# Designed miniproteins, single chains, continued (5): the designs that were tried, part 82

Each design is a single chain, and the fold is of that chain. pLDDT is the mean over its residues in the fold that is shown.

## One batch from the design tools (miniprotein)

Design m18843
Fold by ESMFold2-Fast:
Structure m18843 (fold): chain A 89 residues (1-89)
Amino acid sequence: EVRRSGTQRIEEQSGSLVFYVEADAPPGPVKVTTEVEGDKSLVSAIATARSASGRYHTVVEISPEKKEQALKLYAEGKFNVVLTVEELP
């Protein structure tokens, strides 16, 4: 099974803009891929982690000077964060 999730929350944190994505994972081995759809130069940091519940979450940070551009592109469907969890054989 392949599970794909796009941006679910956008928050301002310490002046930066933060995009949040979560995806459920099946039990067993998985391949986790984080993709930024659109202008990757807007991204200052990406972090992906697994919770104790087995869910994966990705946080993408946009620097303060680029937040207006990122929000505009997101609203236009030209910027998104996608987390893909793929079950391995």
Scores: mean pLDDT 82

Design m18844
Fold by ESMFold2-Fast:
Structure m18844 (fold): chain A 74 residues (1-74)
Amino acid sequence: MELEKEIERLEKEAKSLRDQYQKAVTEARKNPEAQEAADQLARQYRHFQSQIDEARKKLEKERERLQKMLEELA
């Protein structure tokens, strides 16, 4: 299912972004100039999380609808 594959892709991107953010936060503690990069990564991470949540809810609703149809056909 394309939606499931999209969710996996978004989760992988979000994980990579989270790892980059953790490194940037650690670096920003030592170098204030790195703070802007950390803030950018935080915004991108929040955006990806929102997309994942929406895609997951859409997938669950579609699965429930299909399961209901199968039960009616039985």
Scores: mean pLDDT 77

Design m18845
Fold by ESMFold2-Fast:
Structure m18845 (fold): chain A 86 residues (1-86)
Amino acid sequence: MIPGDELRAAAEEAARAAAKELGASAAGASASGPDTVDLAALAETPEKGKAAAERAGQALVDAGLASSYESAGFADGVGVATVTSA
C-alpha cells in the first residue's frame, strides 16, 4: 500500500498535469481517508472538469499508485475523482 502522503502528492501532480493539458482553471488534492485521496479540477464546464479529474485518476492507476478511481462532475465546472491506494 502506498503511504497516504505519497499518494496525495502524486494525485496533486496528476491533477495539475491534467488541468494544464485540458485548460482547467485550478487543480489540487487532499487526503479523504486512510487509503483514499480526493483530487479536483475546476474548468469552464462540468464535462471539462470531470474529464480533467478522470485523466488524473487514470494516470495514477496507469502509474501503479492507485488501484481504482471514481469521478463526478458538478454544475459549477468542478470535477472530482476519489482515488484508492494500490
Scores: mean pLDDT 78

Design m18846
Fold by ESMFold2-Fast:
Structure m18846 (fold): chain A 75 residues (1-75)
Amino acid sequence: MDEIVEKAEKLYKEGIEKGYGKIATEVIIGFAKMLHKQGKTELAIRILEKTKEISEENGDEESAKRAEELKKEIE
């Protein structure tokens, strides 16, 4: 569902904006792993793609790399 992806994207952006980027990255990656374990792999992939884009826009190469690595692992 697009609504879940949009909410995850919004929460991640807000976390970065408030200075909680590291925590926000751990939370969003954990959420994607949870979705994958529940069989919602396509939603997990979409969230990880958005996480990578947002991380790259904010200069957080480490978070972008983590999102891409998890995406490759679960797809």
Scores: mean pLDDT 81

Design m18847
Fold by ESMFold2-Fast:
Structure m18847 (fold): chain A 105 residues (1-105)
Amino acid sequence: MVEEIRERIAERARELIPSVMKPAILAASKAGDADSAQIAEAVFLLREPVAEILAEYGYPISLAQATVAVTYAILGLDLTKEEALSFLPDEVREAVREGILEGLR
């Protein structure tokens, strides 16, 4: 289940994030630049797909929670420390983080 969540999120990230944007997103991520326009665009593209995938596996989240999860994942922050996501199992939060990072590579 968590492996399937990771793989599906990675597939959607590869599909939706243009390859030409990935180096800029990764550079902004490494710099910790949460105000980056490229990170903001990636978050808006991925938030709904992430929420839909999680809902299919029985973990419904709001778009606001999905925005937090995607932003933290792109910045390489520990989603298991995020209070707004505490209702999700640690394995599911880690699967979201790994899926997004894998999809951006």
Scores: mean pLDDT 77

Design m18848
Fold by ESMFold2-Fast:
Structure m18848 (fold): chain A 105 residues (1-105)
Amino acid sequence: SDELVNAMKDFLSFLASVADQVGYSDLTSKLNQLKSNISPDNIWQDTSKVISIAMQFIQDLYQQGKTDEAKQVAKKLSDFLKKINDITGYDPGLAILADELERLA
């Protein structure tokens, strides 16, 4: 699933860029490490972990009043979740979360 690997790398690159922009150097390093370690053998565990990290990052950005950055991350997470569903088959939970994140953006 080169398409899923590429979608994950693109999303992680985006998250790392936003984290760097807002001064979260430790998060930037962690996201770049995740990106470097992606393989077909661990991609499903990494997908769940990345979604969790992105959701927490959105909450942290809102709490700090970084509303524009939070909306950008929410929109990109929505796009990523829709891309996962297109590749892996339809998951109603991921589709609902994607639509909620798109409305938040």
Scores: mean pLDDT 82

Design m18849
Fold by ESMFold2-Fast:
Structure m18849 (fold): chain A 94 residues (1-94)
Amino acid sequence: SARHERALELVRELGERVLEEARRLGVSPEVLEAIRRNFESLIKHIEENPDLSVAEVRTLVGILLHEVGELTGAPEAMAALRDEFAARLDEIEA
């Protein structure tokens, strides 16, 4: 669906922004690779499950960004990215 495709685009954009923020924070290469793999797994899951609702995508992203916040030691930065993503996701459901 067009909504599913747009949600997928937003998750891909978010993954790049999270990786940029993690690099700015100076996390180790191992942590960067863990973040990359987690986003690649989430993106693949969304691509392979077209019946996932926008609300389910929001929930999955929220869980991942909470985990990334713990991995990077920057929970507030990840919460800000989560909230911006959620607002953009709401626009495609409106």
Scores: mean pLDDT 87

Design m18850
Fold by ESMFold2-Fast:
Structure m18850 (fold): chain A 68 residues (1-68)
Amino acid sequence: SAGAKLSDAQLLRHVEGLLRYAAAQGASPEQMRAAAETLLADYRENQGVSEAVLAEMRALADRLIAEA
């Protein structure tokens, strides 16, 4: 999205930080997936995050879970 770059970047950094922290604490891929799905559901249902940004967050989560 061209309109809300700071907010989108902050949200993406938050997702990355939480998942990297979980991996560092020894979370399984299953636990990381559950955490990511919970966060994405909140962003979809309660925060009004755009589908484009949600797709970017899901792709980021998929990469970090595969990397862990």
Scores: mean pLDDT 78

Design m18851
Fold by ESMFold2-Fast:
Structure m18851 (fold): chain A 100 residues (1-100)
Amino acid sequence: MEARELAEEAKELAREAMEKARRALEAAEAGKAEEALRLAEEALELAAKAAEKAEKALKLAAEGKGDEEEKELALEASFLAGVAAVEAGVAATLARIIAK
């Protein structure tokens, strides 16, 4: 139960991080450097939280000898958290360049 709940929470946080990263890029393209930087920083924070929950879900699934579904869900959450971290990092880098 806990591993599945953590994996679903990680997926939701990763999705929010990716949406914030996308909005940060849109703000940067519009020349709104301050808004872009704020959104990118929020995306990085959400991506970090997603990664933490995904890692905890993976550890619990491995320890519990969980069914294939719990392991697959934890792996999916970990993958999405990684994608979110990359997208947030790109958005933050571009926002900082535009802010200078």
Scores: mean pLDDT 83

Design m18852
Fold by ESMFold2-Fast:
Structure m18852 (fold): chain A 74 residues (1-74)
Amino acid sequence: ETDAVLAAMRRQGAGLAEYLESRGLPDLADAVRAFVEKLVAEVREGKLTPQQALARFQQFANDVFIREHDLLSS
């Protein structure tokens, strides 16, 4: 179960990063990749449950979409 959640989180993060690169936001794409790897490391160290890591990733992804909207709405 843990590995399945981490794999899903990495897949979602990779998709978001590719999307951001396609929108001309490579620094934000790199931040997404770095954050996913940090969450994976914290779960593997037992500092976070897979569910806590997924929740933090979802909050981060929502913040990224808000920032993208603000940058493109100006």
Scores: mean pLDDT 79

Design m18853
Fold by ESMFold2-Fast:
Structure m18853 (fold): chain A 77 residues (1-77)
Amino acid sequence: SRIDELLEEVRALVQEILAVTTDPAERARIQQLYQETVDAVNQLVAQGDYELAEQLLEQAIQLFRAMLERVKAQQAA
């Protein structure tokens, strides 16, 4: 489904960020944010709120993409 595809995109982005992040505190924050996103999406899906689940995932993708670009920019500087 679209929700499964979006969840996989979020997972892939989080994996990329974690691959370039070595600070334990930063890794923990990223993992917590990912888990909170997954939990919120699962709750919305269980309630039948598919549109809100898709919107939340799209927002999460934008957020994690911004984080990845920031990490890459900091490594290039």
Scores: mean pLDDT 86

Design m18854
Fold by ESMFold2-Fast:
Structure m18854 (fold): chain A 97 residues (1-97)
Amino acid sequence: MEKIKILKDFSEKIIKRIQEKAVDGKLNVEEVIRIIRSLTLVELSKIDNPELKEFIRKFTDKVIEEIKRLADENGYVDVQKVIEAIKKITEEEIKKL
């Protein structure tokens, strides 16, 4: 289904960008959120369907909320845990389709 392919491709782009920016397996949580928001704006600019835009927005909101929960007391997140969270949320959203 089109929604499944778009979501998988989009989540893989987010994961790749986060991996490229990681230093010693960690990133500042605000930097991760900035990456996700930036990539979301680019992805939404390519989509004309309002339902699909809303679907991508809700997906990214869920990812951001989970990443905020993973932050340590210094505002850093483990990149591997972020990747696992993105994969988990992607699978959960696919199951609802």
Scores: mean pLDDT 85

Design m18855
Fold by ESMFold2-Fast:
Structure m18855 (fold): chain A 88 residues (1-88)
Amino acid sequence: SELLKKLVDTMLENLEELRELAEKTDEKAVEKALEEAKKAGEEEKYKALEAAKELFKAILEGASEEKIRELIEKYVEAALKAGAGIVV
C-alpha cells in the first residue's frame, strides 16, 4: 500500500520523463511483446505490458491527471505482479 503510493507519486512527479518515454516507445515493438507474452502464457507480463501501453496512450492523448494517476496505479500493480523491477 505505502510502496504502491510512493511509486505512483514518484512517477507522477516525473510525468515529463514518462511523456518523453511514451513518445520514444515503438508501438510495433510493444505489440510484438504483447503477442509473445500471450503465446507464452505469461498472463502477468501481458497485463503489465497492456497497462503500460494504455498509460502511454493516455499521456500522449493529454488525459487528465486523475486518469493518468489511475493508469499509473494499474501499471505499477501489474508490473509488481509480473516480477518487474520498477527503476525510478
Scores: mean pLDDT 78

Design m18856
Fold by ESMFold2-Fast:
Structure m18856 (fold): chain A 63 residues (1-63)
Amino acid sequence: MPTKEEVEIVDAVEKHKSLSEAAKELGISVGTVSRKLKKLEDEGIIVVERDKNGNIKSISPKE
């Protein structure tokens, strides 16, 4: 189960489509946002759509 903080991170990234903007809104580092998203993706909780350069396009819950 994702933590409340992890849910807030996912929501902010989905809203802004930018790690930098999400981090700024939440008052945390870009590295923290990136690490939390990677953890959730690796645990199979979310699926992250990326372009060929690794930029985030969308995030959705894993079914």
Scores: mean pLDDT 76

Design m18857
Fold by ESMFold2-Fast:
Structure m18857 (fold): chain A 93 residues (1-93)
Amino acid sequence: AVKYLEEAIRKVDEAIEALKAGDVEKAIEYADEAMRYINKAMEAGGISPQTAIKIQSLLLVAKVEASLGDLEGAIESLEAARELLRKALEEAK
């Protein structure tokens, strides 16, 4: 479903902005919300399981990097996840 992919992208963008502000706890919360929307998109058939797993892996890496204080690495992982989400959204339309 297009709406779940759009919500996932919004949550990834919110996570990136939280990291830029130094708010690691909020960034992890937003990443978790993005993962929930990706699961909903997968259940609705709006994204392939293979693509969903790749994006979720990047979000998990970003959460680990942020928790270790690697905010730049976390942002790069989130930006990579956002790019895959944008591609999935265009393919779902």
Scores: mean pLDDT 87

Design m18858
Fold by ESMFold2-Fast:
Structure m18858 (fold): chain A 72 residues (1-72)
Amino acid sequence: DDIKKKVEEMLKSGELKKGDKVVLDINTGPESSEIKAYLESLGLEVVENLRGLSDDVKKELIEKSGAKLVIE
């Protein structure tokens, strides 16, 4: 709910646009798949799920991705 509400508010404000990149940093499983499907249904690009990677690797991938939002 909170994640979906935040994404909808950001799309309404113009902070997010269709084609913008989003990174996930959440537990892998059905919930992460549901969030990914939801974001993709809004026209957002889900770059990858960083859960289980080291903090240094996460930071580098986020910076290189140019993602507008990181979901933790």
Scores: mean pLDDT 75

Design m18859
Fold by ESMFold2-Fast:
Structure m18859 (fold): chain A 80 residues (1-80)
Amino acid sequence: SRAAELGRAAGEVAQKGTLEAAVGAAILGTGAGFEAVDDPEEARRAAEAAREGAKKSKTPIGKQGGELAARGAEAMAEAG
């Protein structure tokens, strides 16, 4: 799904471990939540993909970016 693809992309971007990448990951994660607004399970999958990808980062900023992406996906889906 588009939500899962955006979540996975957010995790991969977060792996770069820069502030710019963390912001990009958060934007992608929020977009995933928007795509999954009527599907809580899709939002959960997108959040999991973002966190999973970000775990491969060696930097705190990269891990934080993954968490911001996951929280954005969950919050946007919950708001819809």
Scores: mean pLDDT 80

Design m18860
Fold by ESMFold2-Fast:
Structure m18860 (fold): chain A 84 residues (1-84)
Amino acid sequence: MVLSEEERQKLIDQLQSIGVPRQVAQAMVDTLDSLIAQGYSLEDIRKTLSFLADRWVERGQLTREQAEKAVEIVTKTAEEVLKK
């Protein structure tokens, strides 16, 4: 686990604040942690999260606006973690 439990919870809370369901927020955070642990670049992380967000929009689990905001929030967290 690259993200601390506190960082994971903060990210879930931020995603829920923009209307992302808890299950989707959890899946996004778990995906982010896995991609960072595997050594993916920030660009590849963003592309993967964007692809998954598109799938959640197609399934009616997110609006397009929620998906775009969620990807930006998660990508910003990835950037901060990768800088350390």
Scores: mean pLDDT 84

Design m18861
Fold by ESMFold2-Fast:
Structure m18861 (fold): chain A 97 residues (1-97)
Amino acid sequence: MSEELKKKKLKVNEGVRTLLRQLGIDKDEITAEELFEALRKYLERQGLVDPENPDVFRVEPGSFLARVLGRTEFHYSDFEELLKALKEAGEVEELPE
């Protein structure tokens, strides 16, 4: 993820906001970097991280993330694809600043 992308402010909608509240984050505007770190912590807490490959995540079929990504396996390096999928699903919007 580029340094410029990390600085982008995002407005989060109900699906992502519900996930963030599980992590103690109750705000509707976050940076892309904060979103990435929150998703990592969420997946670790759910036991969805492969212990042999901690950059690989598996999510349950039919889960929120599986529906957004259209797949059940992804990597931290896929964060730009995840962000794009979340925007296309209407779960996050990039803010002008």
Scores: mean pLDDT 71

Design m18862
Fold by ESMFold2-Fast:
Structure m18862 (fold): chain A 71 residues (1-71)
Amino acid sequence: MEIYIRVAEAEDPRIAEILRLAAEGRLEEAKRLMEQMAREDPQLARNAASALAAMGYDELAEYGRELAERY
């Protein structure tokens, strides 16, 4: 799990920010950031979803996968 946070930071700093927002319970802000990333590149939303799932944030991970499928 710890390794995924470090990988997310190296890949895109916004993924690390999404993980922080999720940890703080700021789910709407996390969803908004994921939606922006998905509009730019659906692969970024998939990467964020993988990081969230690894950390146990299954609801946000599913949201990220749905965004990636939509775009």
Scores: mean pLDDT 75

Design m18863
Fold by ESMFold2-Fast:
Structure m18863 (fold): chain A 100 residues (1-100)
Amino acid sequence: MSLDEIAEELRRLLDELVEKLKAGELTPEEAKELLQRMIELLRQAAALSEDPRVRAALESAVRTAERTLEHLERTGEIDMELLDKTLAGVQLALQLYEAS
């Protein structure tokens, strides 16, 4: 998968997660599946990114997403503050990539 294809898929996942959150339809199981997919794509994007600022933003988003997932696996509950930080981090990484 190219970096452009990964960025497009990350936007789709971000939009899906935000829409489900706003609708009150996001289950812990769905959050886990979406976060796991997002983490894998963020890691692939970081590995392919040649801009060190974009790479750092992607790696930061991986760390916040992993913390969100770990909390969910430990408690069975979505930490909404941690999830908000994850979504903001992914959005920032995508914005930096598009500006590059």
Scores: mean pLDDT 86

Design m18864
Fold by ESMFold2-Fast:
Structure m18864 (fold): chain A 68 residues (1-68)
Amino acid sequence: EEFEKIKEIAKEVIRERLKAAGVTLPDEDIDLTAETIARNILNAKKAGLLSNYKKFLSPIEKEVVDKL
C-alpha cells in the first residue's frame, strides 16, 4: 500500500515535469521511472535516511518526498 502511494505521487510529479518541458514519454516508461523512484524512497525510509534525503536522493525523488 505505501509503495503504491509513493508510486502514484511519483507518476504525478513525472507527468507534471514532462508537461512543463513539452515532452511526451510512453506510459510504460513513466511507470518504470515511477517504480524506481518509489522503491528508492521506500528503501531510504526503511534505512532511516529520509532525514538526510537531500544527500541521498535525486532532485525528482526529493520533490516526491516533499509531497508525501
Scores: mean pLDDT 81

Design m18865
Fold by ESMFold2-Fast:
Structure m18865 (fold): chain A 79 residues (1-79)
Amino acid sequence: MAEEVAEEAAKALGLDEKRKEEIRKLLEETEAALAAGDRKAAIEHYRRAALLVAEAIKDEKEREAVIAATEAAVAKQLA
């Protein structure tokens, strides 16, 4: 699952193998934290992965929108 999401993002955004692996690792850490019941850790790992994906977006407005949406989703989940 984490591998599939990272691969789809890499294809869509033209990510290199190192960036794809970094995102996959963070998504795996998210899954591990969820399995352990650590919701806060899961949210933080997911946030980091989403921000790495956003950094690869070439359009500045799209990148800003994705960052804002990620931060809003994280804030809502932690409230």
Scores: mean pLDDT 74

Design m18866
Fold by ESMFold2-Fast:
Structure m18866 (fold): chain A 91 residues (1-91)
Amino acid sequence: NLQKELDEFAKRLEEAGLPDLAEEIRKYGTEVLKNPEKQKQLSIILKTAKELIDQGKPRIAGLVALTGLAKLLNDEEKAKKYQEELDREIA
């Protein structure tokens, strides 16, 4: 159940003190869930992001997930914004 996995991931971001990223994950992730053809890619994104939270990198996890979700929705402006934020975190 991808909706449950999405909600659990967003909750973990909120618990890590990142409520704004959690809200964006819920919003973008719910839009991706409306397209059955994108569910496999969403599953891969959530798996990668969960591994990053488990490694103690919740902000990087949220930005990786948001970058992937924005790309799946063809939102190039948001994908670029999240990628630039991610690049700053890992520099």
Scores: mean pLDDT 86

Design m18867
Fold by ESMFold2-Fast:
Structure m18867 (fold): chain A 74 residues (1-74)
Amino acid sequence: SAAEEAAIEAKTAELLARIDELAAEARRNGWSAEEFAQRVGEAVKELDITDPRAEAAALAALLAGLDELDAQAA
């Protein structure tokens, strides 16, 4: 239904926003890759993400955040 699709879209947008915030916090605080990945996993669990498209988007955001952390580790 349109309502179910809208709910999934809203959860996906919230998850991606949380991952962006977590990536910014990780860069500021010098988090390990493991800590960042754990925090992203907690956000996915909290939002009860079950849509494969939302999971794929979250994985892409996680990988992008990990690349940024690796690039800033001097």
Scores: mean pLDDT 81

Design m18868
Fold by ESMFold2-Fast:
Parts: structure tokens; sequence; C-alpha cells
Structure m18868 (fold): chain A 85 residues (1-85)
């Protein structure tokens, strides 16, 4: 669906922001795995599970990123929720 494709685009944007702002290699590896799982769930139409994986990404950015990175990631996550409706 158009909604799923836009959500995937925004999720890839979230992954790119995390990669720029987080220095911890273990946190980045975990985020990459969660993003991959969320993309798979979006492709399956399982939006609840996709959002659950994205919430874990937001949590990791809060723990390991800057306040600026966290705010940008939260904004993208909120846009994804609006798109998936």
Amino acid sequence: SAAAEEAKRLLIEMAGLAAKHIKDPSALQEISLLVSEALDYLSEGNYDKALEKMEEVVKLVKEHGSEEAYQKIVDLYEKIKEVLG
C-alpha cells in the first residue's frame, strides 16, 4: 500500500539519523536489526508489530543518542503512526 511504502521511507530516514548520531556499535547493530524486522512487518501488513519494533529503536536512541537525535527520531515515529493510521 502507499501508506506502507511511505512508512518504510520514514523508517529508513530514522535508521540514517540513528547511524549519524549514535557512536555505540552494539546499539547501532541492534537498531539495524530492529529496523530490518520493522520493514519486514510493514511488508506483511503487520503494522502493530512494525510499530513495536520502532518503539524499541526510539528507546535505544533515547539511551545512546543526543537529545537532538531523540527529538528527530520521535518526530519521524509520530509521522509513521499518522501514515499507518
Scores: mean pLDDT 89

Design m18869
Fold by ESMFold2-Fast:
Structure m18869 (fold): chain A 68 residues (1-68)
Amino acid sequence: MKLSPRQKLLMEAVARVLNKPLSEIDPNKTLEELGFNGILYGQLVSELRLRGIDASRDDIIRIDNVRN
């Protein structure tokens, strides 16, 4: 069931920003462990917005912190 559509969309946006296939993105790693920095967080926000998710940079950072 419950691969949430939002989780899949987030992982696809991460893969797009990092220019990697979705299969190479480990869902158990934090965004920082995947190579994200302040600039890439901004790019992720833009990518999510293009996919219909109105998320701020602070929202993305908060999600990453909850995983830790």
Scores: mean pLDDT 69

Design m18870
Fold by ESMFold2-Fast:
Structure m18870 (fold): chain A 89 residues (1-89)
Amino acid sequence: AETEEKREKVKAVLGEVARAVIDRLRDRVALDPAAYERALEEVRKNMPGLSEEMQRLIAEIAGMYVTDPATTTAVVEEVVAEARARVAA
């Protein structure tokens, strides 16, 4: 039970981070449709245990990364740092 609770909390935090990254990038970085489709295929193969929603969120971030790697990386680092600060406190 305790191991499952930790997994559920990690999944919740990962989902919140992915959504926050996309929300900050949506007006700044265009999504490359071809890169999105390739990333979605790769995520489905390598991370089949993730929900379809989570797989799509990761693929969107990857599609944005191909369009503007610098801006996408900076936003991911900001959101991850904020999430780490909340978990550590």
Scores: mean pLDDT 79

Design m18871
Fold by ESMFold2-Fast:
Structure m18871 (fold): chain A 88 residues (1-88)
Amino acid sequence: SSVLEETKLLFRALGLSGSIYVALRRLPKDSEAAKKLEQLLDDLNKQIKQAKTNEELRSIILKYSKEHTKIVEENNLDKKLFTYEEPE
């Protein structure tokens, strides 16, 4: 794929990572939600570093945004404040 597509996908993946990091900083550190989001963030960052193709980057973004939404829902967090939305 094009270098521009890779760059955009990488920024989207890093944007998701940053969104989780910001949310995590605002949660009580001993909460179940914080523990799950910390693990999700660590796993996401490892997967981004290991990704070799644009298809893998797209798969990572879809998988981890879905898992993030699930953690938000299962822990009764405000979806609008804690769910990643792609920046304008």
Scores: mean pLDDT 80

Design m18872
Fold by ESMFold2-Fast:
Structure m18872 (fold): chain A 73 residues (1-73)
Amino acid sequence: SERETAAILAAIGEELRKLGFSREDVEEVIGIARENLDDPQLALEKIRAFLTERAGEERAEKAVDAIARILAA
């Protein structure tokens, strides 16, 4: 549902902000997640690639782990 989608995207945004990501990086990740909600594995692969390039592997791993938990709920 639209409400469930909004809640998932909001949860992703909150976790990324807690991990110290910029508003711009958070908005890009939310965009990737929104476009790929029907394929969570593809969403996570695209998010990992984006965040690894922007913030390095360690920070990307922490973010992807948090997002994977949200998408699995």
Scores: mean pLDDT 86

Design m18873
Fold by ESMFold2-Fast:
Structure m18873 (fold): chain A 68 residues (1-68)
Amino acid sequence: TFEVELKAAELLAEHLERSSPSFQPVADRLKEVAEQARRLHKEGNVKEATTLVSRAIEEGMAFLEASA
């Protein structure tokens, strides 16, 4: 669900932020996309909001895996 994915994006951003100052730009991007998705969801663009959040999580996870 959108709410579950939104929470996952928030937790991923916090994890990145706490892991290293060098990860701050990626964490900031995740937070930015999460806010964008919240606006779209409130406007009734549920599908677009969900797609944006899912893609952001995938990008954040790919960065984390590459950095491990």
Scores: mean pLDDT 80

Design m18874
Fold by ESMFold2-Fast:
Structure m18874 (fold): chain A 56 residues (1-56)
Amino acid sequence: SLVDLLAEVPGVSRETAERIVTGGGDNVRNISAAQLARFAGIDPELAEQIVAALHR
């Protein structure tokens, strides 16, 4: 699942992964790191790592 994939990213808890998937839905694969950082309340560097994981 997307939650499991995101939770593999260092610094991403399962709770954070669930918020991202819930907030982004299908659009989560097209979200920018800046948008992700804003709505999830996470560091922009962590958001970039998450976006990279979504594109593997």
Scores: mean pLDDT 75

Design m18875
Fold by ESMFold2-Fast:
Structure m18875 (fold): chain A 85 residues (1-85)
Amino acid sequence: MLSLEEALEKVEELVRELAKNPSEENIEKFARELAKIVLEAESDEIAEKAELHALNLLRQRHIPESLILKFMELYSKILKEMKEK
């Protein structure tokens, strides 16, 4: 299980990698890895903070809004699928 500090550090690392090449393929990979972080979080509060931090960093790194919307759609779908398995 991930502490708040560990979850936020992993999110920051994922955003840095995505920002190097913000493609649709890398958005899907980012969504999948964020879903893993959220599911491994020690509490729902830590999970929510990790999700919000990811969205804030995507905007701060100037990721296009169209890709952020695609990320949100893919992330919700992947997270739901992972919770069912």
Scores: mean pLDDT 84

Design m18876
Fold by ESMFold2-Fast:
Structure m18876 (fold): chain A 96 residues (1-96)
Amino acid sequence: AAAAKKVYLNISIKFPDSTSEEELEAAKKQILEIAEELGAKVLSISIVDNLIGMTVEADSQEIADELVKKVQELAEKYGAEVSFARDESAEQALIE
């Protein structure tokens, strides 16, 4: 393809109900730092109750996989559950 295939991820991280606001903000900061280190672009990030939701654009599948791996490792330290969805249809629609 003439353009690199970008990967779009919707990531949700559900923390235990006992997680403090300070721990959620610290986790959000660490997630943003992980994305920046990997060169992934965070399009949106929000905290609602004990759930951190984010949408990320990665320039390659390898960056997307490494991001998910590091987010899962971070979540395990908090006892949190990670779910993610890849929008492959949107990725194909954006290939020009």
Scores: mean pLDDT 77

Design m18877
Fold by ESMFold2-Fast:
Structure m18877 (fold): chain A 87 residues (1-87)
Amino acid sequence: MDLREQIRELARLLREAIENGDFFTARALANALALTVEEAMRRGDRKTVEEAIGLLRELRQLAEKAGDKETAKILADTIRRAEEWLA
């Protein structure tokens, strides 16, 4: 699967998990999303990483509003690493 499509699908599933209050699944999906973003960074795929940051910021805001502190932390850490890599 293309990394960009994998990131989009993981983001969609993560949004559903957050909206359903399934924080266990949300945390697992956030970790999977972080690993996929790290893979895009390893491949030097700047465009995929830039698109991912937008999705991650939206998902972090949703996790914070839902009170899912662990998922929000994973997403915030992933955003920081991705932004540092793009600098």
Scores: mean pLDDT 89

